# Designed miniproteins, single chains, continued (4): the designs that were tried, part 14

Each design is a single chain, and the fold is of that chain. pLDDT is the mean over its residues in the fold that is shown.

## One batch from the design tools (miniprotein)

Design m12489
Fold by ESMFold2-Fast:
Structure m12489 (fold): chain A 98 residues (1-98)
Amino acid sequence: SMSEITEEIALKLRVIGLEFDALLALRRGDEEAAIRAVEEIYKVGKEAIEKGFLDVAELAIKKLREVAEFAREQGLERVARLAEEKVRELEELLEKAK
């Protein structure tokens, strides 16, 4: 119980930090750094689903949507498409986990 709460909080903080990294990379025009951050958010979301931390998975989906929107605004269409693809994959996995 306490260990599970600690792990859930750690995963939430990791998602938030990775979103910050993604947004900063996008603002700098660093497409490769933004792609790496998107892939790491997806990895955290998938791990959260596998561990039953569904609220962490929902947070990862929300943050990937925000990254996709900002990427489109910055003209980084490759990052936007990747983030949108990862949203779809996580939503499918999350629905199957319910």
Scores: mean pLDDT 89

Design m12490
Fold by ESMFold2-Fast:
Structure m12490 (fold): chain A 64 residues (1-64)
Amino acid sequence: VEEKLKELAEALKAGDYKKAGELALELIRQGVPGSEIAERVAELLGISKEEAERLLTKAVIESA
């Protein structure tokens, strides 16, 4: 789980929203709540939880 969160943060940082969305959906399938994913991504990227939620929403839309 921690490794996937780091990969997700790196994908978002690189602007690879398709990969980020796929990783986020895989984490949700593994039972990680979306709010926890957003909090961990915010921590890893040094951004607000609100900004992380915005980026994750964009990534999920781009991967759909």
Scores: mean pLDDT 80

Design m12491
Fold by ESMFold2-Fast:
Structure m12491 (fold): chain A 57 residues (1-57)
Amino acid sequence: SEKEEELAKKYGITVAQARGLRTLAEELGVEIAVQYAVRDLGLSREEAEELIRELLE
């Protein structure tokens, strides 16, 4: 989706990573998706929380 493309560019991640985070948040919950984004994508906790909130809107 266009939203995933825009958010990927804004947060410096790939579109595939943005889609993966959305799926992870929907299936396993926001807290697990935040942990993945911080640990594996190198985002700050604040950036991860905002990105995941925007992906789920």
Scores: mean pLDDT 85

Design m12492
Fold by ESMFold2-Fast:
Structure m12492 (fold): chain A 81 residues (1-81)
Amino acid sequence: GPSEELRQLILRLIGLKLRRIGLEIDLERLEKKLKELKEKNDPSKKKEIEELEREIERIKKEIEEIEKEIEELEKKIKELE
């Protein structure tokens, strides 16, 4: 019934919020590393910088997708309450 659907949506919402927190922690770590590498101004690190920038952009996109799923789930939960 609607109570079972509500419980499943809440569990999924919790899972997405936990995943978002993990990705935000990873993002902060990678952004700090990127900043430190750029400040050193070492031409030999150009490829590592480009790889970090690509990884940061992938994580940012994944966070944006999770945030959209969270907003959709929160709307569905409100409709069932």
Scores: mean pLDDT 88

Design m12493
Fold by ESMFold2-Fast:
Structure m12493 (fold): chain A 59 residues (1-59)
Amino acid sequence: AAARGAAEGAAAGAAAAEGGTSDKGIQHVNLAREAGLRGGREGAAAAQRAGTLGSVLAG
C-alpha cells in the first residue's frame, strides 16, 4: 500500500516531467494532457516499471 503509493507517485511525477512540460513549450502541455487521459493503463505499466527502477535506486 504505502510502497505502491510511493511507486505510483514517482511514476506519475517522472512521466509528467519527462512526457509533459519539463522544459519544452506549450506543445508538450497538450501532449501531456493526452498522455494523462491514457494514463490509466499506461500509468499502471509505468508505475510497475518505475517501481522496479525505484527499488534499485532507493535500495
Scores: mean pLDDT 56

Design m12494
Fold by ESMFold2-Fast:
Structure m12494 (fold): chain A 70 residues (1-70)
Amino acid sequence: SEALLKEAERLIEEAERLVEEGRIEEAGKQMQKAYDLLQQAKAEGADEKRLEELEKRIEEVSKKGLRASL
């Protein structure tokens, strides 16, 4: 569903902001929500290119958060 992809993108943007603020635990929660929405969207046959793009953004935010917490 396009709506699920758009919601996941918003959660990723919020997680990016939280990482910049050093709020790593809260960023992790938003990332988990975004990931769950992407899995649901994939099950519903959402656009694979959009899924890959958002999954890559999740990985990049996770890398930044891990560096900040380690």
Scores: mean pLDDT 81

Design m12495
Fold by ESMFold2-Fast:
Formats: structure tokens, C-alpha cells, sequence
Structure m12495 (fold): chain A 75 residues (1-75)
């Protein structure tokens, strides 16, 4: 779970950089939300809140996919 969240942070940071390079504020905001949700997943997993960690991880995945979709439309 923590390993998966760390990978989402890395991917989110990649999309954030791309969004900022392209000047798309909406995609950048989606990428930032994905990164924050993934960080929340790590914190909850470390506290033993597995259900909360899974919920945060799913939100991170959703925001990441939205960011990627947004960037695909403007590439």
C-alpha cells in the first residue's frame, strides 16, 4: 500500500511538472490533489487505518487519471 502510494506521488509529480510546463492550471491542480491524497494514504497506512488509506489511494488514482485525461486533450 505505501509502495503504491509512493508510486502515485512520483507519477503525480511528473504530471504536475508537465501541466506547469504547458500552462494548464486545472491539470496542475488535479495533479497536486492526487499527490496530497497519496500522501494521506501513506500517513493513514502508517497509523494502521487500512480502510482510510485505501480510500485516500482511490481518490489519488481518480485525480491522477483526471489530470492525465486533461493533459491528453491539450497535448
Amino acid sequence: LIEQAERLIEEGERLLKEAEELGDKEAAELARRAIEAAKEAIEKAERGDVAGAIGALLRAIGDLLDAERRLEEIR
Scores: mean pLDDT 82

Design m12496
Fold by ESMFold2-Fast:
Structure m12496 (fold): chain A 79 residues (1-79)
Amino acid sequence: SEEARKKVLEALNKAYQALSAGDRDAAIAAFEEMLRIAKESGLPDEVIELLEQAIEAVRNGDFDKARELLEKAVEVLQK
């Protein structure tokens, strides 16, 4: 639903803030929340896959890759 997409975008803003602050735990928590909302709301599988890859990137310390993957997820949500 449109409301579910907005909730994911709100969690996305928290993820961007956490990444900018270098807070890995907060970033992982925000990404896991986005993934939960996406799965429960039936968002496209492409979004789910991008969010799972973003969580892996954060765990590996690759914040640039995580940001790139989040940007791709936002593009899919705007289709």
Scores: mean pLDDT 81

Design m12497
Fold by ESMFold2-Fast:
Structure m12497 (fold): chain A 66 residues (1-66)
Amino acid sequence: TPEEARRLAEEFERQAKVAEKAGNKDSAEWYRRQAEIFRRAAEEGRPEEAYDELVKQIKEDLKKQA
């Protein structure tokens, strides 16, 4: 859902700030890109099926990096 996409974007922004403070510039850039993608997806109202696939992929990826 758009709400879930926004929450993910917000969490990625949080992780980007943490990575920047730790000196992980590459990780920070990756998190910022993900945040921007989900922010735009939520704003533009993409099809629910596309959201489901994106959420599934990112959810697993986020757990790997946690």
Scores: mean pLDDT 72

Design m12498
Fold by ESMFold2-Fast:
Structure m12498 (fold): chain A 98 residues (1-98)
Amino acid sequence: MELYASREASEAEVEALREVAERLERLARESKDPRVAEVLREMAEELRRVAEQRLGGAAAVAPLVRALALAEEIEDPEAAEEVVKAALEALKTIDAAA
C-alpha cells in the first residue's frame, strides 16, 4: 500500500495538479482569514511539488486530507467551509484526471 504514493502520474494528472495549485494560490490571496490563506497556500505549494515530481495517487491526495484536518481546528465556520470547499473541489479535479 505505501508504494502507491511514489508512482508516476499521467500527463492529465500533472496538468490537473498544476491547475488546482494555481486555483488554490488565487483563493489564498482572495481569502479574508489569514489562517485560511495559509492552509490554501500550503496545499497549493505541496500540490505543485507533487506535480513537479510527477507523483500520483496518495501523494496527490495527502495535502488535501491534511487541509481538511486543519479546517476542523478553525473556529470560524465560514472560514472552515472555505477550506473544505476548496479541498473537495481540488479532489474532484484530480480524481476526474486520474
Scores: mean pLDDT 77

Design m12499
Fold by ESMFold2-Fast:
Structure m12499 (fold): chain A 101 residues (1-101)
Amino acid sequence: GREELEKLLEEARELLEEARRLLKEGRIEEALEKVAEALELLERAARLARTEEERERIRELLEEALRLAMEALRQAETLELILRAIGLILRAIGLLTELDL
């Protein structure tokens, strides 16, 4: 419902703000964990979206998640972190594509 959607969007926004802070601190692994959690919530939010305005809000947060995952990829120093960042980039692109269907 609408209340569940608002909670998912608020929690996703908070996770992405935390991920941004973690990336500024060079804490790449923790930042990727927060981006992954945010993408899970945004996938659930996309299933609840009923209006174009709700889809636009989800799109904006997915674009932020994509930007943060790409930033994590640039900072990643190990193969494990590089692969995790690529996985999240692909997931964000996939969710953006599904939202436009």
Scores: mean pLDDT 90

Design m12500
Fold by ESMFold2-Fast:
Structure m12500 (fold): chain A 99 residues (1-99)
Amino acid sequence: SLRKEIEEAAEKIIEEAEKLKEKGAKYAEKAIEYAKKALAEKDLKKAILYLAKAVAYGMLAKLEVLVKEGKVELTEEEKKEIEKFLEEQLKKVEELLKK
């Protein structure tokens, strides 16, 4: 069931993002917010779009922690460009949610 897959994915994102939040990841709260929206959304198309936003913010939160822990070497400029790219994709998802 697609609904069960969305629920399992969203719950996993919440669990992982809570751990990243404890490590000081600023994007973790947005990942949790959109994962919860995916769980609450009754329309499957909108639920999957909210899940996509949760995944994107979860990746940003994970990247933030990896940089802080010295596991990934990124300049502040490179981090900013990655964040801008993902924010632009997230705006496109938001437009699809409003259709």
Scores: mean pLDDT 83

Design m12501
Fold by ESMFold2-Fast:
Structure m12501 (fold): chain A 58 residues (1-58)
Amino acid sequence: MPVEWDAEEYNKLVKEYHEKFPGKVLSKEEAEKRAKELEKVADSAEAHLEYLRELIEK
């Protein structure tokens, strides 16, 4: 995909997940807010944001 920047942001959120809750769910509120912000900026990368939302839920 040509939207490599989106993958970098995705990895940043995953890294925060491991830092905040190693072996547990990340800060749902914080991660959800970032996912919302990324969704507004990357309207073409909504699918990746949806996946992040699933990670927050599960």
Scores: mean pLDDT 57

Design m12502
Fold by ESMFold2-Fast:
Structure m12502 (fold): chain A 60 residues (1-60)
Amino acid sequence: MEELIKEAAERLRKAGVPEPLIKYAEREIREAVKGKSKEEAEKIVEHIVDQTIAIAQALA
């Protein structure tokens, strides 16, 4: 679980997402993956990462 969050944060940093938005995404991922299977957690992480990058790019 923590590895998925670390990888998501690294991807967001490489995409140029601001730190406050990365911290928000980390919190959203932690809450959303509770009680989920690894496969479902990976899909949730991908969705949150993609949405966060899109929001950051729209605001840039």
Scores: mean pLDDT 81

Design m12503
Fold by ESMFold2-Fast:
Structure m12503 (fold): chain A 63 residues (1-63)
Amino acid sequence: AAEKFREASKLAEELGAPVTADQLRRLAKNYEEAKKAGDDEKVKFYEELAQRTLEALQNEKAG
């Protein structure tokens, strides 16, 4: 799941959105921290957010 935020960050950089890319790298870190803390609700939230964000950026790159 953290990998999806990192992939989304790379896509954001390719699309010329460095601020968004930086925010996505921060979200990957937040996810890893939630996972390490055993916060299953936050882990699930970030996994769903990562999937939706990656799909949105993939659509931007394709369109």
Scores: mean pLDDT 80

Design m12504
Fold by ESMFold2-Fast:
Structure m12504 (fold): chain A 66 residues (1-66)
Amino acid sequence: SKVITSAKVEGNKIVVTATVDTGYVLLKDGKEVKSGNLKAGENTITLPGSGTYTLKAGTTEKDLTA
């Protein structure tokens, strides 16, 4: 089952919907720039800047451009 059902870039943030409480790692150009915990439901992650990102949570990976 997917632990993340959606991830959207909205301005300087990613809006992430998780099905369960899970840890996340945010990569920019293949390097970790942020990590933390997501709660079941809608979460926001503030981006450190514009660029290409990969959001990882459990077995789910999402590529995003901001």
Scores: mean pLDDT 82

Design m12505
Fold by ESMFold2-Fast:
Structure m12505 (fold): chain A 91 residues (1-91)
Amino acid sequence: GLADLLEKKYESAIKKFEEELKKDPNNAKAWFNLGLAYYELKKYEEAKEYFEKALSIAESADVYENLGKVYEELGEYEKAKEYYEKAAKIA
């Protein structure tokens, strides 16, 4: 079905980003893209970990915004607000 096709698409993308990170573990964009892929798969805990890793390398409004979205999906609305405010401050 559509869900199986989307999962296979994101599995392929994840593998490519993991290969990039084996070559350069300080590639903040690759960590961010892993977070996006896991978010689209609705694997919010894993998405959170990868966004936090991207943030540890380079501060970014996009990373803060997506951490806000992850916390919102996890039902942690106060943490989501904090991250959205951080995104707004540096955007």
Scores: mean pLDDT 87

Design m12506
Fold by ESMFold2-Fast:
Structure m12506 (fold): chain A 79 residues (1-79)
Amino acid sequence: RTREIQAVLDRAEKELVELGVDPELVSQAASRLFKAVLDGNREEADKIADELAKSIPDPEVGERARKLMREAADEGLAL
């Protein structure tokens, strides 16, 4: 389970960096999301996705980042 969740988040982190999101912001958000998913905390996972999206100056990139983080959270929470 932990290894499988890490693989899902590693993929999401790579996709976020490829979108042009700051790698430092991505790393911080991914670490927080990993803990939220491991704890089964969907509300915290959604909050982390929203906070990351708001930190991105481009609204279109922000919405894509939010969607990627939410999809990764949903997949991880299902494990």
Scores: mean pLDDT 81

Design m12507
Fold by ESMFold2-Fast:
Structure m12507 (fold): chain A 62 residues (1-62)
Amino acid sequence: SDTVVENAVDTVKYVLENQNLTEEQKEKIPELLAEQLKENQNLSDEEVNKAVEKVKEIIKES
């Protein structure tokens, strides 16, 4: 659902703002998010891709 995607994106934003992550750790976030959403949230591939793309944009801007 849109709420699950939004919550996932907000969680990543919080982690990026409040934790001192390395570039290598940041690069792994989209992959880990995709795994979590697919495995644990039963989201469609389209919803997973939407969340991953939003997160990639946030990481690029951080």
Scores: mean pLDDT 75

Design m12508
Fold by ESMFold2-Fast:
Parts: structure tokens; C-alpha cells; sequence
Structure m12508 (fold): chain A 55 residues (1-55)
């Protein structure tokens, strides 16, 4: 599913950025509350949001 793909991508990028899986999941959940799934599944969008959280 698109949701499973978004989760897998968020965890992969989160690990690259030094975020815990728990933190990456929290950020993904927040993005899903504020944006359509079709936007959230975009790798570049997820990366930008996760990078902001890692700052």
C-alpha cells in the first residue's frame, strides 16, 4: 500500500539522518494529519520534513 511505502521510506531516511524509528514514525504521523497521502508518499517531501526535524 502507499501507506506502507511511506512508512518504509520514512524509516530509511530517518536512519540516514540519525533519527530513531520512533521519531521517524511520529513525524510521518504528523505529516499524514496535515497533508494528503499522495503528497506524503513523495520521497523528497518526506526527506525535507525529516531533515527539518533532525536540525
Amino acid sequence: SMLERALQTALEIGRELGLSDEEAKRILEEMLRTHPLSVVVDREFLRERLEEAAR
Scores: mean pLDDT 82

Design m12509
Fold by ESMFold2-Fast:
Structure m12509 (fold): chain A 70 residues (1-70)
Amino acid sequence: MKKQIEGEALAALGRMYVSLAKKLLEQGKKEEAIEALEKAIELYERAAELGHPEAKELAEEARKLKEEVE
């Protein structure tokens, strides 16, 4: 079950980057927030490849947030 643990860890890291991006947006750091969202999307895509059940939806949500702030 190593892939399941890795997928869950990647999804958790993605959530951390989304939280960081939201905090950066509150501070007016738009470019840094976009970078954090891009990192979250990459992490969620990797988690989805490892079979994480929510990762595809989380990646889509992060992409929509990135589009809203661009």
Scores: mean pLDDT 82

Design m12510
Fold by ESMFold2-Fast:
Structure m12510 (fold): chain A 65 residues (1-65)
Amino acid sequence: EWREKAIEYAENVAKKFKDIDPETSKLAEELAEALRAGDWDKVEELLPEFVKKIQETVKKKLDAA
């Protein structure tokens, strides 16, 4: 159940960021595919970069407010 929600979240991020930040969108797509495949080595590789990108986006929006 949590894996399905994690995949859905990553897919939603990919779709939402496709026109705004294609790099983050691509990273989210790769993370979703790794989760679907159960490729945990790939998930561990991609997850830190994904978290970093999300944190940077949140910080930019917070600083702009």
Scores: mean pLDDT 75

Design m12511
Fold by ESMFold2-Fast:
Order: structure tokens, then sequence, then C-alpha cells
Structure m12511 (fold): chain A 67 residues (1-67)
């Protein structure tokens, strides 16, 4: 599924960041905001499509934070 693909891609990126010791304050801030948004979506009964969008946006923000 698209959710599984997006989730796997994000987890692989986070794993690479951790293994390379690149958990900067900027990276941590992106992950914290993503966690807060995921909790909001869960509380509001959001669709799978909304979760996929969050995962994809978080991956983009992490890639930007690593530049």
Amino acid sequence: SEFEKAHKELLELVKEIYEEGKLTPEVLKVLEKASEEAERLGAEGASEEEYIELLEETKKKLEEALK
C-alpha cells in the first residue's frame, strides 16, 4: 500500500540519520512536530490519505534539515 511505502521510506531515512549521528536539534524539531501532528490526526479520526501526506511531508522536511 502507499501507506506502507511512505512509512518504510520515512523509517529508513530516520534510521540512516540515527546511524550517521545526524540527530541535530533541527532534525529533532521536525520529528517532534510530526509526532504532534500524528497525535492530532489520530484524535480526529483522520483518513489513511492524511497520514500518507504527513509521512511524505515529514520525509521532505527531514531531507531539507539535513542540507
Scores: mean pLDDT 83

Design m12512
Fold by ESMFold2-Fast:
Structure m12512 (fold): chain A 75 residues (1-75)
Amino acid sequence: MEKELEAEIYRALAVMAVSLGDAKTAIRMVKEALELGLEPDETLREVVEQALKIAEKNGDKETAEEARRLYEELR
């Protein structure tokens, strides 16, 4: 369960990052969780959607594009 625990920590960090308005960190944490095998769920989709909105508002085109691609992948 070491990878599952680590993935859950990254998921929690991603949620915290969007609550702080840090879209770049949120997307990074979501990617780390998925890489560790965390199953895509409603929480990850919501985090990615919120990160996309934050990145668009801040003019961060790179993070916004990455968030949009990730959102499409999380089915």
Scores: mean pLDDT 82

Design m12513
Fold by ESMFold2-Fast:
Structure m12513 (fold): chain A 81 residues (1-81)
Amino acid sequence: EMEKLAQELYGQFSENAQQMGKNLLNYDKEEAKEQANKNFDKAMQSLDEMAEKGTPELAEKAQQSKEQLNQAREELLKKGE
């Protein structure tokens, strides 16, 4: 029961993370870049908490999502310079 709820929440969270990356890639503006950085920071903090408090399976999925978000962040920095 709890694992199913956590998995659904994780699914929604993953969708939000993808939406953030999509907005970043679609906008080549300083404002969008700043907003995306804030959103990435919040997402990373939430995933970190899920990894700390979640089940081992949830923690592994959270770590994978953190890696994906870090990759998207690196793409943002790479485009800046």
Scores: mean pLDDT 66

Design m12514
Fold by ESMFold2-Fast:
Structure m12514 (fold): chain A 54 residues (1-54)
Amino acid sequence: SQSVANQLRRMGHATLDPELSRKFFDLADDVLKGKLTPEEALKKAKELEKQAAL
């Protein structure tokens, strides 16, 4: 959904690690393209947050 994609983009902008930031943006794109469900994308985003050095 657009709402979940927007949330993922905000997470990407908040992330100081360029690699993790790119992964959040990729998840947002995959949701918008229908490659991932919003639920799958949010689950992956939570795993990425555990790696963030914010």
Scores: mean pLDDT 79

Design m12515
Fold by ESMFold2-Fast:
Structure m12515 (fold): chain A 56 residues (1-56)
Amino acid sequence: SAEAERLREEGRELKARGMAALKAAGDGPSEEIARAVGLVLRGIGLEFQAELLERK
């Protein structure tokens, strides 16, 4: 569905941003690492939501 595709695209974008932020943070402050991980997890959540919509 269009909704599931939108969620997948948003999830992919958030994961990419999170991974880039995590790489940039390196061994930096735990706050930066936590924010980057949060972006990745939100992206995964959106992709999971898209899968649930498509499996009905």
Scores: mean pLDDT 82

Design m12516
Fold by ESMFold2-Fast:
Structure m12516 (fold): chain A 95 residues (1-95)
Amino acid sequence: MEEEIEKKQQEILDLIKQLYPDISDEDLAEIKAYLDKLKKTAEELNLLQEAKDYLDGVIAALKYELTGELDPEKIAKGEKGHKKLVEAIAEAKAK
């Protein structure tokens, strides 16, 4: 699971570089830091599957921008995973 999430994070960074070839190394590092924090938080909350679904949805959205081919199922599943993760983080902070 952890290695699979790391692979998806790298795919997102590669797709971003393809879509935005003029993106700075600093901006890429900030995106990577966000993804690393998301993975760590999901691991702590036992929401690795939801994080994986979210990353799959992000990849599908980025591929849509590159190819025009839409995968609405992966995008919708990713949005559900992200919502669960955000809600769990909010609940954990409230306790």
Scores: mean pLDDT 80

Design m12517
Fold by ESMFold2-Fast:
Structure m12517 (fold): chain A 64 residues (1-64)
Amino acid sequence: AAAEAAAADVLRAGEAVAAAEAGDLERANALLRELGEEREITSVEEARALAGAVGTRAVEAMAA
């Protein structure tokens, strides 16, 4: 369902932020690419911003 897909996206976005915070920007970018993000991040702040956007879309999908 859309809510389940949104939950998976939020978890992946969270993993991308965690990878970026650990200094693994390549893993963070790979996880974000799985979410359809073509833009490569170069900082933890960019990872958090993109994850925030994914989270906003997911909350809308989960609000049944």
Scores: mean pLDDT 75

Design m12518
Fold by ESMFold2-Fast:
Structure m12518 (fold): chain A 87 residues (1-87)
Amino acid sequence: GPLPLPTKEQLEKAIEELKKAREALDNGDYETAIEHLRRAYELVRDAPGLPILLAMALKAVRDGNFELAKEYIDLAIKHAEKLLEEL
């Protein structure tokens, strides 16, 4: 069968976690941002396109490129919202 898609509840929780990660980066709280990104990753691990965006966001935070990390988080939120519309 196809790869399991995340449930509507998992996508909604992932969007919440991504928004919290974005706010944490805006506040300079990088440790909290990483925690929320990791939680979002576990919720969307099997979703198409989302794990790659979250991996890139985590790498950008690690590399000190917080502007790029914010861009990947914003893209991940948009992709998650589109997937949620299909459920």
Scores: mean pLDDT 84

Design m12519
Fold by ESMFold2-Fast:
Structure m12519 (fold): chain A 55 residues (1-55)
Amino acid sequence: MPSMAEILVEAGRFAQENKLSKEQREALEKALREAAKGGPEAFRATVERMLAELS
């Protein structure tokens, strides 16, 4: 599992490559930070859910 810092960097790259708005990028970063508090499995489930909502 990558570190939280690595995940946030990848989220930033994903936002730039997919041309997400500032609001969408901030929502993604916030969701990833909160998901990380629940551990790796909770993190994966939350990431999948949030990406589905943002797409």
Scores: mean pLDDT 68

Design m12520
Fold by ESMFold2-Fast:
Structure m12520 (fold): chain A 90 residues (1-90)
Amino acid sequence: SPSELLETELKRAEETVKANPDDADAWLQLGWLYLLRGEYEKAAEYFKKAVELDPDNWLAYEFLAIAYRKLGKEEEAQKWLDKALEVRKK
Protein backbone atom coordinates (compact mmCIF):
# COMPACT_ATOMS: atom_id res chain seq x y z
CA SER A 1 0.00 0.00 0.00
CA PRO A 2 1.11 3.65 -0.41
CA SER A 3 1.29 4.09 3.37
CA GLU A 4 3.48 0.97 3.80
CA LEU A 5 5.73 2.10 0.92
CA LEU A 6 6.21 5.55 2.51
CA GLU A 7 7.12 3.99 5.90
CA THR A 8 9.61 1.66 4.17
CA GLU A 9 11.23 4.60 2.32
CA LEU A 10 11.36 6.62 5.58
CA LYS A 11 13.19 3.81 7.42
CA ARG A 12 15.63 3.46 4.52
CA ALA A 13 16.26 7.23 4.39
CA GLU A 14 16.82 7.35 8.18
CA GLU A 15 19.39 4.53 7.84
CA THR A 16 21.05 6.44 4.96
CA VAL A 17 21.50 9.67 7.00
CA LYS A 18 22.86 7.64 9.94
CA ALA A 19 25.43 6.00 7.63
CA ASN A 20 26.14 9.25 5.70
CA PRO A 21 25.50 12.18 8.10
CA ASP A 22 27.51 14.62 5.89
CA ASP A 23 25.45 13.87 2.74
CA ALA A 24 23.21 16.93 2.18
CA ASP A 25 21.14 15.04 -0.44
CA ALA A 26 20.37 12.27 2.08
CA TRP A 27 18.97 14.86 4.52
CA LEU A 28 16.94 16.47 1.69
CA GLN A 29 15.40 13.08 0.84
CA LEU A 30 14.54 12.44 4.51
CA GLY A 31 12.94 15.90 4.82
CA TRP A 32 10.92 15.35 1.63
CA LEU A 33 9.55 12.03 2.93
CA TYR A 34 8.48 13.67 6.22
CA LEU A 35 6.85 16.46 4.18
CA LEU A 36 4.84 13.81 2.26
CA ARG A 37 3.85 12.26 5.61
CA GLY A 38 2.54 15.66 6.82
CA GLU A 39 5.20 16.01 9.57
CA TYR A 40 6.16 19.54 8.61
CA GLU A 41 8.23 20.41 11.73
CA LYS A 42 10.47 17.34 11.22
CA ALA A 43 10.68 18.12 7.49
CA ALA A 44 11.88 21.68 8.29
CA GLU A 45 14.46 20.30 10.78
CA TYR A 46 15.96 17.93 8.18
CA PHE A 47 15.92 20.57 5.42
CA LYS A 48 17.83 22.89 7.82
CA LYS A 49 20.44 20.13 8.21
CA ALA A 50 20.71 19.92 4.40
CA VAL A 51 21.32 23.71 4.06
CA GLU A 52 23.91 23.60 6.88
CA LEU A 53 25.82 20.90 4.94
CA ASP A 54 25.38 22.56 1.51
CA PRO A 55 24.56 26.29 1.92
CA ASP A 56 24.71 26.81 -1.90
CA ASN A 57 21.81 24.41 -2.56
CA TRP A 58 18.99 26.88 -3.34
CA LEU A 59 16.50 23.99 -3.70
CA ALA A 60 16.92 23.09 -0.01
CA TYR A 61 15.89 26.65 0.96
CA GLU A 62 12.82 26.31 -1.32
CA PHE A 63 11.82 23.06 0.45
CA LEU A 64 12.35 24.71 3.85
CA ALA A 65 10.01 27.56 2.76
CA ILE A 66 7.37 24.99 1.69
CA ALA A 67 7.57 23.29 5.11
CA TYR A 68 7.11 26.62 6.94
CA ARG A 69 4.13 27.52 4.72
CA LYS A 70 2.53 24.18 5.63
CA LEU A 71 3.04 25.16 9.30
CA GLY A 72 1.31 28.54 8.65
CA LYS A 73 4.55 30.43 9.41
CA GLU A 74 4.58 32.90 6.53
CA GLU A 75 7.38 35.13 7.93
CA GLU A 76 9.76 32.15 8.31
CA ALA A 77 8.73 30.88 4.84
CA GLN A 78 9.53 34.29 3.29
CA LYS A 79 12.94 34.35 5.06
CA TRP A 80 13.89 31.04 3.43
CA LEU A 81 12.54 32.09 0.01
CA ASP A 82 14.71 35.23 0.20
CA LYS A 83 17.76 33.06 0.95
CA ALA A 84 16.92 30.75 -1.99
CA LEU A 85 16.80 33.76 -4.35
CA GLU A 86 20.14 35.11 -3.02
CA VAL A 87 21.88 31.72 -3.44
CA ARG A 88 20.37 31.14 -6.90
CA LYS A 89 21.71 34.53 -8.16
CA LYS A 90 25.31 33.45 -7.39
Scores: mean pLDDT 87

Design m12521
Fold by ESMFold2-Fast:
Structure m12521 (fold): chain A 65 residues (1-65)
Amino acid sequence: MPSPEEQLEAWVENVLKISESLSEEDREVLKRVLLHEARRYLESQGFSEEEIERLLARIEERLKA
């Protein structure tokens, strides 16, 4: 099974690919959905709030590039 970091990386790559054909408004919505789903996923896997914040910050930085 993929690690949580590998799973999050796959989600980021998919969002970046989809974002190429989206309007700025739709890109913003997609980014928010990804961050929300990533938080839910990490909480379900038993991660601490500190670990969740660290991983979500990494995702946010990648989505800004």
Scores: mean pLDDT 79

Design m12522
Fold by ESMFold2-Fast:
Structure m12522 (fold): chain A 56 residues (1-56)
Amino acid sequence: DEIKEKELEHAIKLVLSEPTKEEQLEMLERLIEAAKLNNDEELLKKLEELKEEIEK
C-alpha cells in the first residue's frame, strides 16, 4: 500500500527532524497516540519500534 508507506516515511522524517532525542520522543508519542485513535495497528507497531531505537 503505497500511500501507507509514504505516510510512515513522512512520520519517521518528522520524528528524526527534531533536534533533540527528547523532542524526537515527544513527537513520536503524539504520532503513536494518533495511530491508536485511527486503529492503525501496523503504523503503531512501526512507531513503537522507532521509539525503542531512539531510546536505546
Scores: mean pLDDT 78

Design m12523
Fold by ESMFold2-Fast:
Structure m12523 (fold): chain A 110 residues (1-110)
Amino acid sequence: SLKEKAIELFKKGIELAEKAREVGAQVDPRVQALADAAIHYLRKALNAVEKGDYDKAIEYLEQALKAVDKMREAARRVADPEAQSRILELIDGIKKVIEEALKLVREMKK
């Protein structure tokens, strides 16, 4: 179902954001804090979808995207090129997952 697919995308997004938080903890506290914000909003979006509250899920997914975009700006300032590359790759993965989840939730709302 679309709902089950959306839930799996939320879980994948949380997993990727947790990896970004772990890397951020070692290199930049701003990346860590923004990854925590993305995790927070993805968990809220998951809970909203489980309750059938698609409007709230969309709001929380949009907040998660804002956190990820800010995380990209913070990542550009990471001095270690290998750590920066890993964080940017994780950010790209999180963003793709959130955009796909947002598309599915919008379809379920129709």
Scores: mean pLDDT 89

Design m12524
Fold by ESMFold2-Fast:
Structure m12524 (fold): chain A 97 residues (1-97)
Amino acid sequence: HLEEGKAALDRGEYEKAVELFEKAIKENPNNADAYTLLGVAYLKLGEYEKAVEYFKKAIEIDPNNALAYRVLASAYFKLGKEEEAKEALQKADTLSS
C-alpha cells in the first residue's frame, strides 16, 4: 500500500518502505509514483544503483515527472556520475518551467 510505504519512509523504516512499495507496484505496475518512492527508499538505504534503476522505471511510465529526474540526479551524484546527474537536473528544470 502506497500510503503505508510513505509513512514507513517518514519513520526511517526504509526496508519496510521497500516491501510496501513493491506491494503497491505489484497491485498497480503503471504507478510511476510507487517506483519513484521505491527508488527514494533505496537511495536512503545507500543502494544508489538500485535507486537509479527504479527512477528510470518511473520516468519510462511518466516521462514528464520532474521529481523523478531530480531524485535520479541525486542518486547519480552519490555514484560520482557528475555528467549524468547534470543531464537529469537539466531535464527536471525543463519540465518544471
Scores: mean pLDDT 85

